# Designed miniproteins, single chains, continued (2), part 77

Each design is a single chain, and the fold is of that chain. pLDDT is the mean over its residues in the fold that is shown.

## One batch from the design tools (miniprotein)

Design m6828
Fold by ESMFold2-Fast:
Structure m6828 (fold): chain A 55 residues (1-55)
Amino acid sequence: DKLKREAKAKAMGIAHDSDAGPDVDEEAVIEELSKDFPEEVAREAVREVVEHLRK
């Protein structure tokens, strides 16, 4: 899904900008992404990004 890829890229950028890495606040990032993406897509994208960063 293009929306998921775009949301993931944005979530990755937010995580990088916040300098929190795997400690990023998932709910805060989801809320920020929900401005541009549906909450369901934002939640899934953030979850995948956090899982990737923790690995």
Scores: mean pLDDT 72

Design m6829
Fold by ESMFold2-Fast:
Structure m6829 (fold): chain A 60 residues (1-60)
Amino acid sequence: GLEEIAREAAEEIGKQQKVKLTDDNVEEIKKAIEEDKEKVIERLKILGASEEVIEKIKSL
């Protein structure tokens, strides 16, 4: 669901950006997806998220 997809995105971004993401960051991503899914997809691509995670978000 949305929670799991947001967590996967947060973990991938954290790994690519070499930062430790928190549960607060997961909640922010979840809210952002609900507000503007296309904007989130573009930002995630820039931050190095996988195509698999992006497709999961598109499928919501």
Scores: mean pLDDT 77

Design m6830
Fold by ESMFold2-Fast:
Structure m6830 (fold): chain A 59 residues (1-59)
Amino acid sequence: MNEEILLTYLESNPDLELTAEELAESGNISKSTATRILNSLEKKGLVVRNKDGKYKYAK
């Protein structure tokens, strides 16, 4: 899974909250790669991270 695919997935599921671990498992990528992608999207304002470490699409 890459950043573009993840963003499209989150846009299609705007109520979905996922951790870097959940993304790593579903995308068959490392936790480090998942964390990097989610941090990149968060910096762009495209996702928000909650107190539980879960990321959600930012409207």
Scores: mean pLDDT 77

Design m6831
Fold by ESMFold2-Fast:
Structure m6831 (fold): chain A 60 residues (1-60)
Amino acid sequence: SLEEVQRELLELHGRRGDLVDELVAAEKAGDEERAAALREQLRELSAEVDRLVRRLEELA
């Protein structure tokens, strides 16, 4: 399960990178609605990463 949590964290890190790239593109395009939606998705993703990091600390 430690290895599974580590794999899930790597997947989430990749998704965060993609969302950040999309946010930068949306901000440059002046798409405020899309940028706001992407910021909310990033906030939710950060909360999930924090939860998994705490779980990883308990398993380590």
Scores: mean pLDDT 84

Design m6832
Fold by ESMFold2-Fast:
Structure m6832 (fold): chain A 74 residues (1-74)
Amino acid sequence: SALDKAKEALKWVYEKYKDDKEVQKLMEEALKENTLSSMIEALVKALEYARSKGDEETAKEILEKLREIVRLMS
């Protein structure tokens, strides 16, 4: 499901940015909200963060995960 894929993506971002407390907090808050919209918002913020750091590889992975989530919503 879209929700399950979003949860997997949030956990992946959490592990990827394990040394960044702010990013981890965003992922945890979205998991607590347990809504697809909050999870997508958190992933978009993580994507913006990755791009701001010049981490193009992580940004690309987040974008691919967002595309899969949107596909499953149809």
Scores: mean pLDDT 85

Design m6833
Fold by ESMFold2-Fast:
Structure m6833 (fold): chain A 63 residues (1-63)
Amino acid sequence: AWELEGPSLGAVIRAAREARGLSQRELAERLGVSTATVSRWERDELGLSGPLLRRVAEVLGLL
């Protein structure tokens, strides 16, 4: 989403993770990715594919 559409995807992922008391490492372990990958997603430095976005949403209870 563009800046006119509200919070970035990375900001949404970070907020949902923090609301669940998860560290970036713990989220990474649940998804089978590196902590650096989670950090880059939360800074909007790395995009997510549709299937990966669905899995992130499921782990964070957004689905």
Scores: mean pLDDT 77

Design m6834
Fold by ESMFold2-Fast:
Structure m6834 (fold): chain A 73 residues (1-73)
Amino acid sequence: KQKELSLEYLTNKAKGEQAEAAGDYESALAHYEKALKALEEMAKLAGGYPEVTKEELGELKAKIAEVKKKLAA
């Protein structure tokens, strides 16, 4: 369901941001990855990738890359 995926995306994005703010980069990465999966599934249900969803995917992938950099440091 679109509403279930939207809630999963928003909830995991928020939890990822909270974990990142707390310096818990492992939890932040796990939550951002769950948010990305939900957003990708939501894009499929929308009959493709609308421009807004592509931008959101790009932003979330950038957050994941930054968290991975912090974990590797």
Scores: mean pLDDT 77

Design m6835
Fold by ESMFold2-Fast:
Order: C-alpha cells, then structure tokens, then sequence
Structure m6835 (fold): chain A 77 residues (1-77)
C-alpha cells in the first residue's frame, strides 16, 4: 500500500543504496505491468521512455528530500 511504499522510501534514503534499489525495483515492476497492457511494439518504446523519465523524475523529485536525508546521513557519520 501507499504507507508501505512511503516507509520503504524513507528506509531506502536513510539506510543506503540497497534499500533504494528495492524501492526502485518495485516501481520498475509497476511500470512493467503497465507496459504489459500495451502492444509489444509500443510497450518497448514506452518502457524506454518511461524508464528514463521515471529515473530522472525520481532523482530530481527526490532532490529536495534526498538532499535533506543525505545531509542527515552524512552528519551521522
């Protein structure tokens, strides 16, 4: 559910790349499921486009929160 995803997101940011990878994997699977409903040819093109935008948007959208989380993690060093 949404709460579980939000909690996973916070854990990923706090604990490092391993959990970040898990969260990203779940989102990748969600995109893959959407692709499954489309035509094979269109799914392939859309998958590449969505993957790129999702990756960029996730990194840029998290820029603000990731900056805060990164700062906290670095200070805890």
Amino acid sequence: EEAAIEEALERAVATGPEKKRELFREKSLEVLEVERTSSPAEAEAKEEELMKELKEEMEKNMSEEEKEALKRVEEEK
Scores: mean pLDDT 57

Design m6836
Fold by ESMFold2-Fast:
Structure m6836 (fold): chain A 60 residues (1-60)
Amino acid sequence: PGILAEAVRPVPAQNENELALRVGERVLVLEEVDEKFVLARSLTTGREGIIPKEALRPLE
């Protein structure tokens, strides 16, 4: 199951594989890509893409 998290800062999409987020926007973290990035799905838009881990705060 995915991990619920929210953006703690604005995240710009710099390429087609990245997901843009606003502060407070919620995502489901689907998969860890590497040490710095995760694959996540926006709960607002339903779009999936790569996000820096440091831009997200896990929600319990």
Scores: mean pLDDT 81

Design m6837
Fold by ESMFold2-Fast:
Structure m6837 (fold): chain A 60 residues (1-60)
Amino acid sequence: SRAELVARASALIGEANKLVKETGNKKALDAFSIALRSLGLPPEEQQKALKEAEELVKEV
């Protein structure tokens, strides 16, 4: 659902922002930006963007 995608994006934004502050890693910054921008996307594109951001966070 849209509510689930929004909740997922919000959680990921928080996690990526924390990683940016702790590590300064570009992948964390990219994940933060992608997750934030995902809020303006249609559900299918938002889901793809969130998956990409989640993979970037795993690499930090």
Scores: mean pLDDT 84

Design m6838
Fold by ESMFold2-Fast:
Structure m6838 (fold): chain A 92 residues (1-92)
Amino acid sequence: EEDLNKGIEALRQKKYDEAIEYFKKAIEKDPNNSDAYIGLGYAYALKGEFEKAVEWLKKALEIDPNNIDAKSVALFLYNLTGEPEFKEIAEA
C-alpha cells in the first residue's frame, strides 16, 4: 500500500483532510515512518492547526533528532506563518 505516496499526492492537490487520513494510515503500518509525521505536520499547518502541526513535527524529531526534512519543513512553515514554535523546531 502506498499510503505515504497517496498522502503526498493529496497535499499536491490541496486536499489536506485526505492527506491527513493517508499519513495516519502510513503511521499505523510503520510507527517509525518519520516522513508520514512530517506530512501530518505540514497538512495540519496548511489547515491553520498550528498546535497539531508542531506536535507531529516534534514526533518526527523524536524518531530522528537530525531529520533535516522535518527541520526544513518547520523553517518553511515559520517563513509562511510567522509562528515561533516552527522556528524552534527548525533550530533544534
Scores: mean pLDDT 85

Design m6839
Fold by ESMFold2-Fast:
Structure m6839 (fold): chain A 65 residues (1-65)
Amino acid sequence: MLEEVKERARRLIEAGKKAGREEEGSYAAAQMLLDAGVSPEEVKELLREAGVSTALANRILRELA
């Protein structure tokens, strides 16, 4: 179940990158993961693994968590 949500989040980030909306896609993915009960630490690592910068990932989590 969590693996399915993480896969959806990775696809959402990738779709955002392709559309030139990486920041918006990353915010939406982070919110979805947090709503599903994924820890902030795991969300940050997933964003980083998907190629989101550490600075952007930290900003997103600061605003959402």
Scores: mean pLDDT 81

Design m6840
Fold by ESMFold2-Fast:
Structure m6840 (fold): chain A 71 residues (1-71)
Amino acid sequence: ELIEEFRKRARELGVPEEAIDTAVKAIELSKTDPVKAAVYRTAAMLIAAMEGSPEVARELLRLVDEAEKKI
């Protein structure tokens, strides 16, 4: 539910699928392993910036922060 909504919103913003999958891992780990979550978040931002744009990476970061707040 939460993850499906996140994936849908990220795709609508043009986020690359690899960045979306990596960001989902960050969201899922945010409560159980914050350090691994931070690593996956950083990787997702780098993928989004390199394969998309810095603007897409910025929007992905906002979506990740919103999703983590709801968990």
Scores: mean pLDDT 83

Design m6841
Fold by ESMFold2-Fast:
Structure m6841 (fold): chain A 60 residues (1-60)
Amino acid sequence: DKDKKKTLLTNYAAGKLLQGESPEKVKKDLIEKYGLSEEEADKIVKKAQQLVQQMQQQQA
């Protein structure tokens, strides 16, 4: 399930961004730890950044 793995990696990246990790460090971690291409890692980090912004604005 490629889609499920992509969702898990996006959530992982979002969690790291919420902890204060830079997007560049998260991207590098995805490439080195999970063997993703540069393009795939960029897309995941971009989606994770959007999720983080949405979560921070909701502030329930």
Scores: mean pLDDT 78

Design m6842
Fold by ESMFold2-Fast:
Structure m6842 (fold): chain A 61 residues (1-61)
Amino acid sequence: MKKEFEEKIEDLKKLAELGMSVEDVETRAKVLIEEAEKAGDKESAEKIKKKAEEEIEKLKK
């Protein structure tokens, strides 16, 4: 996994923890997944998807 995607995943987690809306988290995650897929980094795309789903479920309670 590229370091830049690890940093972006950590930022997504921090934004969700700060109370970002489910819709905003979904939108940001979608952009990051598309970036990872375009870079050919399937591992990063899968990790972003999994992390976004986890954080969204926490926000939904």
Scores: mean pLDDT 76

Design m6843
Fold by ESMFold2-Fast:
Structure m6843 (fold): chain A 71 residues (1-71)
Amino acid sequence: ELPVALSPEQEEYMLEAIKAANETYEKLKEAGVKDEEANLKASEIGKRMYEALMNNDEEKIKEIEKEIEKL
């Protein structure tokens, strides 16, 4: 795999997306959700968070944060 140079902002957004995905995965696992389903939802949340951050969509970011909080 070739390393791709990211801007500092893109790198920060990716780290935030990874955090959101990891938090979602851990909360779902604690709730007794199976690994496959937990990973699928975590991946979906992470992707949505990254897109919202890249678009500076504050309302979408808050929506995703509320979804994670309710888990």
Scores: mean pLDDT 80

Design m6844
Fold by ESMFold2-Fast:
Structure m6844 (fold): chain A 62 residues (1-62)
Amino acid sequence: LLRDAELASRAGRLLRSRGILDPREASPATLAEVARELGISPATARRLLLHGNEIATRALTA
């Protein structure tokens, strides 16, 4: 859990550095770049980014 939280934080910073504020808008190529930087799979990067932002997105949209 702590490891996943750190990875999610770093993934979010990498997306913002590429001008992507909403993880759902990240292209497969961008996810592959983020995954490469973190040493994880693109699927894991997508899961961490979407999981971390899911509650926040629901709070803003609800």
Scores: mean pLDDT 68

Design m6845
Fold by ESMFold2-Fast:
Structure m6845 (fold): chain A 68 residues (1-68)
Amino acid sequence: SMIEELEKKLKELEEFAKKNPEDEDLIRNVEGLRKAFEEAKKTGDEKLIEETKQGAEYLMKKAESLKA
């Protein structure tokens, strides 16, 4: 499901942020996405789930570019 895929992506981003503790922007953005995802699960807001997915995909792509 989209929720399970998004949970997996957020966990991967959270682990990446833990490995880069000096990257305050990354940490802040990952925490923001986690909060949005938890709120979306609580409210059932499909739009917020979609927005959180887009944000997670953006950060994942950005994280991969930082490794190159």
Scores: mean pLDDT 80

Design m6846
Fold by ESMFold2-Fast:
Structure m6846 (fold): chain A 58 residues (1-58)
Amino acid sequence: SLEDAIGRLMQRLVWHGLPVPSPEEIRKRLEELVREKGLSYDEAASILYQELLDKYKS
Protein backbone atom coordinates (compact mmCIF):
# COMPACT_ATOMS: atom_id res chain seq x y z
CA SER A 1 0.00 0.00 0.00
CA LEU A 2 1.01 3.65 -0.27
CA GLU A 3 1.20 3.98 3.53
CA ASP A 4 3.42 0.88 3.80
CA ALA A 5 5.71 2.21 1.04
CA ILE A 6 6.00 5.58 2.82
CA GLY A 7 6.83 3.86 6.13
CA ARG A 8 9.43 1.57 4.57
CA LEU A 9 11.08 4.47 2.71
CA MET A 10 11.23 6.66 5.85
CA GLN A 11 12.82 3.79 7.82
CA ARG A 12 15.38 3.18 5.05
CA LEU A 13 16.31 6.89 4.96
CA VAL A 14 16.80 6.91 8.76
CA TRP A 15 18.99 3.77 8.65
CA HIS A 16 21.26 5.40 6.04
CA GLY A 17 21.48 8.76 7.82
CA LEU A 18 19.75 10.63 4.98
CA PRO A 19 17.44 13.64 5.47
CA VAL A 20 13.84 12.43 5.81
CA PRO A 21 11.21 14.46 3.92
CA SER A 22 7.79 14.88 5.55
CA PRO A 23 5.31 12.01 4.99
CA GLU A 24 3.27 14.48 2.89
CA GLU A 25 6.21 15.22 0.55
CA ILE A 26 6.97 11.50 0.21
CA ARG A 27 3.29 10.75 -0.54
CA LYS A 28 3.17 13.50 -3.19
CA ARG A 29 6.34 12.27 -4.91
CA LEU A 30 5.31 8.59 -4.84
CA GLU A 31 1.87 9.38 -6.29
CA GLU A 32 3.55 11.53 -8.97
CA LEU A 33 5.95 8.71 -9.95
CA VAL A 34 3.13 6.12 -10.04
CA ARG A 35 0.99 8.44 -12.21
CA GLU A 36 3.79 9.46 -14.59
CA LYS A 37 5.65 6.13 -14.93
CA GLY A 38 3.00 3.48 -14.18
CA LEU A 39 5.07 2.02 -11.32
CA SER A 40 4.01 0.30 -8.09
CA TYR A 41 4.36 2.30 -4.87
CA ASP A 42 7.36 0.17 -3.83
CA GLU A 43 9.06 0.77 -7.21
CA ALA A 44 8.35 4.51 -6.87
CA ALA A 45 9.80 4.46 -3.31
CA SER A 46 12.99 2.80 -4.67
CA ILE A 47 13.33 5.59 -7.26
CA LEU A 48 12.81 8.31 -4.62
CA TYR A 49 15.35 6.60 -2.34
CA GLN A 50 17.89 6.63 -5.20
CA GLU A 51 17.13 10.31 -5.97
CA LEU A 52 17.82 11.22 -2.32
CA LEU A 53 20.99 9.08 -2.22
CA ASP A 54 22.31 10.77 -5.38
CA LYS A 55 21.43 14.24 -4.05
CA TYR A 56 23.01 13.86 -0.58
CA LYS A 57 25.84 11.36 -1.32
CA SER A 58 27.24 13.10 -4.43
Scores: mean pLDDT 83

Design m6847
Fold by ESMFold2-Fast:
Structure m6847 (fold): chain A 74 residues (1-74)
Amino acid sequence: KEVQEEYLKGIAHVLRAIGDLLEGNKEEAIKSYKEAAEHFRRAAEIARQNGDLKTAEDAEKFAEWVEKKLKELE
């Protein structure tokens, strides 16, 4: 499933960012969070194209959460 693939990629990048933060690698964590946000935004777009507005809204909320984390780390 295309939407599920993008969600899983977003989650994987979030986990990578958390790992980077635990190791003190803030710049790598920022990069990983940026990639996570892009994957969640893509998941939202694919869901919207498929007419799944609820899944699109959920994916947008995940992207917003990641973007909020980015602002805290910048």
Scores: mean pLDDT 83

Design m6848
Fold by ESMFold2-Fast:
Structure m6848 (fold): chain A 80 residues (1-80)
Amino acid sequence: MEREMDIGVLELALAVLLVLLEKGKVDIEEAIELLRRLKRRAEELGLSEVAELLDEAIRALEEGDVEKAKEYLKKALDLL
């Protein structure tokens, strides 16, 4: 139950972030900080593939490649 709820919260947070990035309505530095927190949460939940995709999304945002970051976030959501 707790694990299932935590995965649902992670999925919702990633979905909201993806929409905000698509609309250009989030600061990139804030998006990176949120993704770092969500990556740690994915690691705690044993979702290693999701955590790896979130790490790739963080790197893409640090390079200024928002479209590439969105692709990685969509792949992470497809695993949840």
Scores: mean pLDDT 83

Design m6849
Fold by ESMFold2-Fast:
Structure m6849 (fold): chain A 67 residues (1-67)
Amino acid sequence: MLFSKEEIEKALVRLYLEGKITKEQANKIGKLLHTEPEELSEEQIRKILEEAGLTEEVIEELLKLLK
């Protein structure tokens, strides 16, 4: 399954509002997403979130928001 950057950004905004990620982490993810294709696989999203320093628990929470 592929996810659009818009769907990923909406999930990030929700996690930020819930206090689960920092503004710095959200900005880093946004920069990493900018270099990727318009649609990303779950594996590609996971790799970006890990690079931004998110914990496994927060990564799984974001992936649930995309489903």
Scores: mean pLDDT 80

Design m6850
Fold by ESMFold2-Fast:
Structure m6850 (fold): chain A 91 residues (1-91)
Amino acid sequence: MEFNEENVKKVSEAVREAIREADKYPMTSEAASRLVGLVLRAIGDALDGKDPKEVLKEMAEGLYQRASQATNPEDRKAFEAAAKVLREKAE
């Protein structure tokens, strides 16, 4: 596995900020578990040498997809808040 420490750091910092924004909403344990899954995928993609901007865009798209399927308004708001942070960091 090829490590790109700078790319992993950039993705990790953006993801940490996104989680902080999502954590402002009282999301369900199911939604929190899904968020963790997307985090692990993003870190894995960064470790595989993917461009940080593309990794963050893909994670944001995944979160918007989860938000569109969420029946709980707080889960939807949490996913949308996290996705917005990731999109801003990807620009």
Scores: mean pLDDT 82

Design m6851
Fold by ESMFold2-Fast:
Structure m6851 (fold): chain A 61 residues (1-61)
Amino acid sequence: PVDDAVAHIIQLAKDGDERSALAGVRALRDAGHTAAAQRAAQAAIPLMKDPEIQAELEAIA
């Protein structure tokens, strides 16, 4: 389920696994789940410490 994928991405972001969180958002977008990718990106952005990863998430959000 898409909502489980969104929850998993948010948990990766909370755990500091920023690269995996970004990869998960991109995977959702590439699979055509654009709204879910945007929700996951919006939730992950304030948890990001890497400005490059934050900028890439902002481009999707």
Scores: mean pLDDT 87

Design m6852
Fold by ESMFold2-Fast:
Structure m6852 (fold): chain A 57 residues (1-57)
Amino acid sequence: SLFDLLDLEGLTPEEREAVRYILEKEQGGSVTPEELAKELGVSLETAQRVLDALLGR
């Protein structure tokens, strides 16, 4: 769950915003790592890590 991600992964502020963006977008479709990286101004690696962690839970 998202609570476990916040407590166990030690998310940065950028990663916390990524999680919120994914949740909002899930109502209307898929979020890609490239889209997330562009929207939040984070690296593709950071976006991929957050997506993998969220989808793997």
Scores: mean pLDDT 63

Design m6853
Fold by ESMFold2-Fast:
Structure m6853 (fold): chain A 62 residues (1-62)
Amino acid sequence: SLARKIVEEGLAAGASPEDILGGVRGYALNLVKEGKITPEEAQRLIDEGERLVAEYAARLAA
């Protein structure tokens, strides 16, 4: 998925969970601006990214 790719790239770059989430949101908004996805599809992408970032943060805390 696109959200997973952004999260994996952020993790590889050593980005914080907050920075990774910002990247997912920015990417989703840019896709809507380009007319490539709907706002509803962008919301799904952001929700998936938030879930993946939360899983990452939980693993770091454990």
Scores: mean pLDDT 79

Design m6854
Fold by ESMFold2-Fast:
Structure m6854 (fold): chain A 62 residues (1-62)
Amino acid sequence: MAAGIAAAEARGLAKQPLVKLVNEAAKELEAGASPEEVFERLKEAMGEEAARDVVLHLLEEV
């Protein structure tokens, strides 16, 4: 989680919106959304590398 957020911050994204996106992604995965669907949404907001790190971290928790 921290690594993905740090990578996104390095790209000029604010921390607070990223926390909200990560929380929404976690809820979607728990509700049965596919990791690929969640990844594409996060990728649009925070970039591919950061989105990948976040999704992988969330999959370790669910």
Scores: mean pLDDT 69

Design m6855
Fold by ESMFold2-Fast:
Structure m6855 (fold): chain A 73 residues (1-73)
Amino acid sequence: IKELLEISRKLSEKLMEVMRALSEGDMDKAVEIIKEMLREFGERALSRLELLIKSSTGQMKKDLQEALERALA
């Protein structure tokens, strides 16, 4: 239970860093953060990123989709 809550908090913090990097136009930084998340948390990171993309709109949604695709390539 404690481990799951800690993972959830850390993933949320990383997602905020990704959104900040994309808001600043730093696609390379966003891709690096996503790669780190996927390496550390695997499918949990992927699920959180997919949820964030689904809840996003406009340019942010496109930037998040591109960053995830580049991280998975």
Scores: mean pLDDT 82

Design m6856
Fold by ESMFold2-Fast:
Structure m6856 (fold): chain A 60 residues (1-60)
Amino acid sequence: SLSDKFSAALEALAEWAREHGLDAEALYRRHWRTLVEIARAAADEAAAREQTRAFMESLL
């Protein structure tokens, strides 16, 4: 479901934020619309996680 893919994207964001010493809540507040679009476009939860991590890496 979209909800499951969105939850996977949020989990990937939180994991990535911890790895980089960043505030997950602040990142979510800035980028939540992009995470919703990633979840909508992703084929499954694994794809949502991978695309979220790729997006976050692009911000460095």
Scores: mean pLDDT 89

Design m6857
Fold by ESMFold2-Fast:
Structure m6857 (fold): chain A 73 residues (1-73)
Amino acid sequence: SMEKEEEEKRKKEAEELRREAEFTEGVAALAEAVAKLLEKKGDKEAAEELREIAERLREEARRLREEARRIEE
């Protein structure tokens, strides 16, 4: 039925957004790991810039997860 197709479509869209969020969270974790390495090297400025990038990516991932939740409502 058309209702099942529409439900499946929304489910797939929400899954794609969650996968994008997971990928974005992974990139943020990598940025944070690199920031720790730079901090150990004494490059506090570059470390801080990467932590800011990581925080923005975590916020973006949060927004993607919220959008996925809204689609399933």
Scores: mean pLDDT 87

Design m6858
Fold by ESMFold2-Fast:
Order: sequence, then structure tokens, then C-alpha cells
Structure m6858 (fold): chain A 66 residues (1-66)
Amino acid sequence: MDEEIERVAAEAGLYPEGVRRVVEMIKNGEIDKETAKKLIAQALVDSGKATPEEAERLAQRVVDLA
């Protein structure tokens, strides 16, 4: 799981700690997977790090870790 978090973070240009925190929030019920996916995808597009399609794929990979 930690290696998957680091790999997804590296591919998205995110910090592993940030990805881990989101996964923990989903597992703890603080945020649902659908909301987390939308927020991550929008943040990646807004930061210019990904296209909408790539951002959605990366966001899905993050929420699937939970």
C-alpha cells in the first residue's frame, strides 16, 4: 500500500503524505470516494499538472487505494 501511494503520488506530481492523508480521510469516513475523486481531479487540472482525462484517472487511482 505505501509503495502504491508513492507511485501514484509520483505520477500525479503530488506529495506522498498528501495522498496518504486523503486515503485515510476516505477510510475514516471524513470524505466519500466520489467527492475526493472530484476534488483531486479539479486540483490537478487547476494546477496545470494534468489534462481532465488524466486527472480523473489519477484521482480514481488515489481513491482506489482506500
Scores: mean pLDDT 78

Design m6859
Fold by ESMFold2-Fast:
Structure m6859 (fold): chain A 59 residues (1-59)
Amino acid sequence: SSKAVEEANRAFYEEAEPLIEELRKRIEEDESLTEREKAQLSAAIGIIEAALSFYEKLK
C-alpha cells in the first residue's frame, strides 16, 4: 500500500542518510581500494541517493 511504502521510505531515508554520508567518506579515505573500485562504489551510492530523492519527490 502507499502508506506502507511511505513509512518504509521515511524509515529507510532517516536511517540511510547518515550511513550513506559515512560510507562515502570511508570509501574516499580507504587506501586499500583502487581508483576504479572507489569510482564504482561512489556511482552505486549515487544511484541509491537518486532513488531516495525520486521517492521523496513522488509524494
Scores: mean pLDDT 73

Design m6860
Fold by ESMFold2-Fast:
Structure m6860 (fold): chain A 62 residues (1-62)
Amino acid sequence: VKLSDEELKEISEKSGVSLSTVKEIAKAIEEKDTEKLQELLSKLSEEQREKVLELIHEIASK
């Protein structure tokens, strides 16, 4: 599911993860690039990781 720039900004603000990192995570999910996704998530705290994935899932399911 393709997220808008506004949705990516909302995820960034609510998760505390930088907008650039959120964009890269969303792109990795869209492209099914599991290696890139794991690399990006490994740079985040466990709390940030869970929050980013939760928000992406919630927005993408609408």
Scores: mean pLDDT 79

Design m6861
Fold by ESMFold2-Fast:
Structure m6861 (fold): chain A 65 residues (1-65)
Amino acid sequence: SMLEEIAALARRLQELLKRMEEAKKTNPAEAAELAEEAARLAEELRRLWTERWPSNPDGIQLLLE
């Protein structure tokens, strides 16, 4: 379902953000690439959210915690 897809993407985003934070300490270039991937994934997640709840586009912020 779309909710399961959104939840899976949110988990992937959290993993990317964690790897980005770890990479910042050792490899800034890798951290930058992970940040770009996280940004793209966040945009996909936001698009799926707004398709499901167009009246509450900012509600996605709760899921991204």
Scores: mean pLDDT 76

Design m6862
Fold by ESMFold2-Fast:
Structure m6862 (fold): chain A 62 residues (1-62)
Amino acid sequence: EERRRRIRETARRAVEAIRRGEMSVEEWAQALLDAVKNGELSGEEAGEIGAEIRRLLEEAGL
């Protein structure tokens, strides 16, 4: 449950940053890989966050 909340919040933050022009989709993909290396996320969680980011970006027209 905590993991799922973090995934959703991370995806929402990523979309907000992309909408503001603070980060690109590519930069967020790199940040997810970095988080996996840092032990903040598992590879599976990073994949789910990436999928959620794509979905939210598509809905936002980005």
Scores: mean pLDDT 77

Design m6863
Fold by ESMFold2-Fast:
Structure m6863 (fold): chain A 69 residues (1-69)
Amino acid sequence: SLKEKLEKLVEELKELLLNLEDPENQKKAEELIKEIRELVAENPELRPFVLELEQRLREELEPKLSLPV
């Protein structure tokens, strides 16, 4: 499902953000953010799920990072 695809992308992004010291991980994170943005733009019904995942990410990391909606 689209929700499962979104959750998988966010989980991959979270793993990359935990190791952001590596410039390769930073580039991969930017690519994943773009893919998430495109997925949500094409499927606006995913927006509530992105907000939930953004809240989880915000709780895990300081509120200096946000997912595109």
Scores: mean pLDDT 70

Design m6865
Fold by ESMFold2-Fast:
Structure m6865 (fold): chain A 80 residues (1-80)
Amino acid sequence: DPYLKAVEALRKGDYEKAVEYFEQALKENPDDAEVHLLLGLAYLKMGDYEKAIEAFERALKIDPNSTVAKELLEEAKKKL
């Protein structure tokens, strides 16, 4: 399960592997708001702020009421 492997990588601080596995999960389900949110978090941890913003905006488009996605998007935008 790419999602479970991505979450394990994220927990271990292996953000590059987390990104790879979350991208695999999105190939199976492109409209998974949680996967886009966690992908954004991995990019944020890596300092890839532009990619983090893109991922959080995608998560928010799928789930407009996500307070977490709104807060993380604001945080990532302030890092640019």
Scores: mean pLDDT 88

Design m6866
Fold by ESMFold2-Fast:
Structure m6866 (fold): chain A 78 residues (1-78)
Amino acid sequence: SELEKIKEEIEKAIKEGRDTSHLVKNLETLFYALKLEAERLVEKRDEIEQRIAADPNPSRKAALETALLFYEGLAKEL
């Protein structure tokens, strides 16, 4: 993962006595981006859940339930 790579680069820089300021800033930027992505996935999940509850059509409900599982899977990977 990108997070693991940045952590490894920071550890290597520490061992080599190099300045870590830039790497720490990159890590903070990545954490912020991941937080925003997680929030977007939660919004999409909630949207689909509401659509499932409101939709009277069984075929569309089944399609929405499949989409919900996909977005729940993505959220677990973050």
Scores: mean pLDDT 73

Design m6867
Fold by ESMFold2-Fast:
Structure m6867 (fold): chain A 58 residues (1-58)
Amino acid sequence: VEKLLEEAEKAIEEGNLLEAELYLGLALLVIGVLKPENAEEYLKKIEELEKKVEALKK
């Protein structure tokens, strides 16, 4: 999960919003399957990154 979030952040910094959305979607799927104990922390991070993507689409 952490690697997918890191890749999403890199994609956002590079302006590759489609790739960022792909990595965020994959991270959500992995969290849904693995159900890690710290899932809430990962979900908050995903929400933050999704907000950044939305801001950059303007």
Scores: mean pLDDT 76

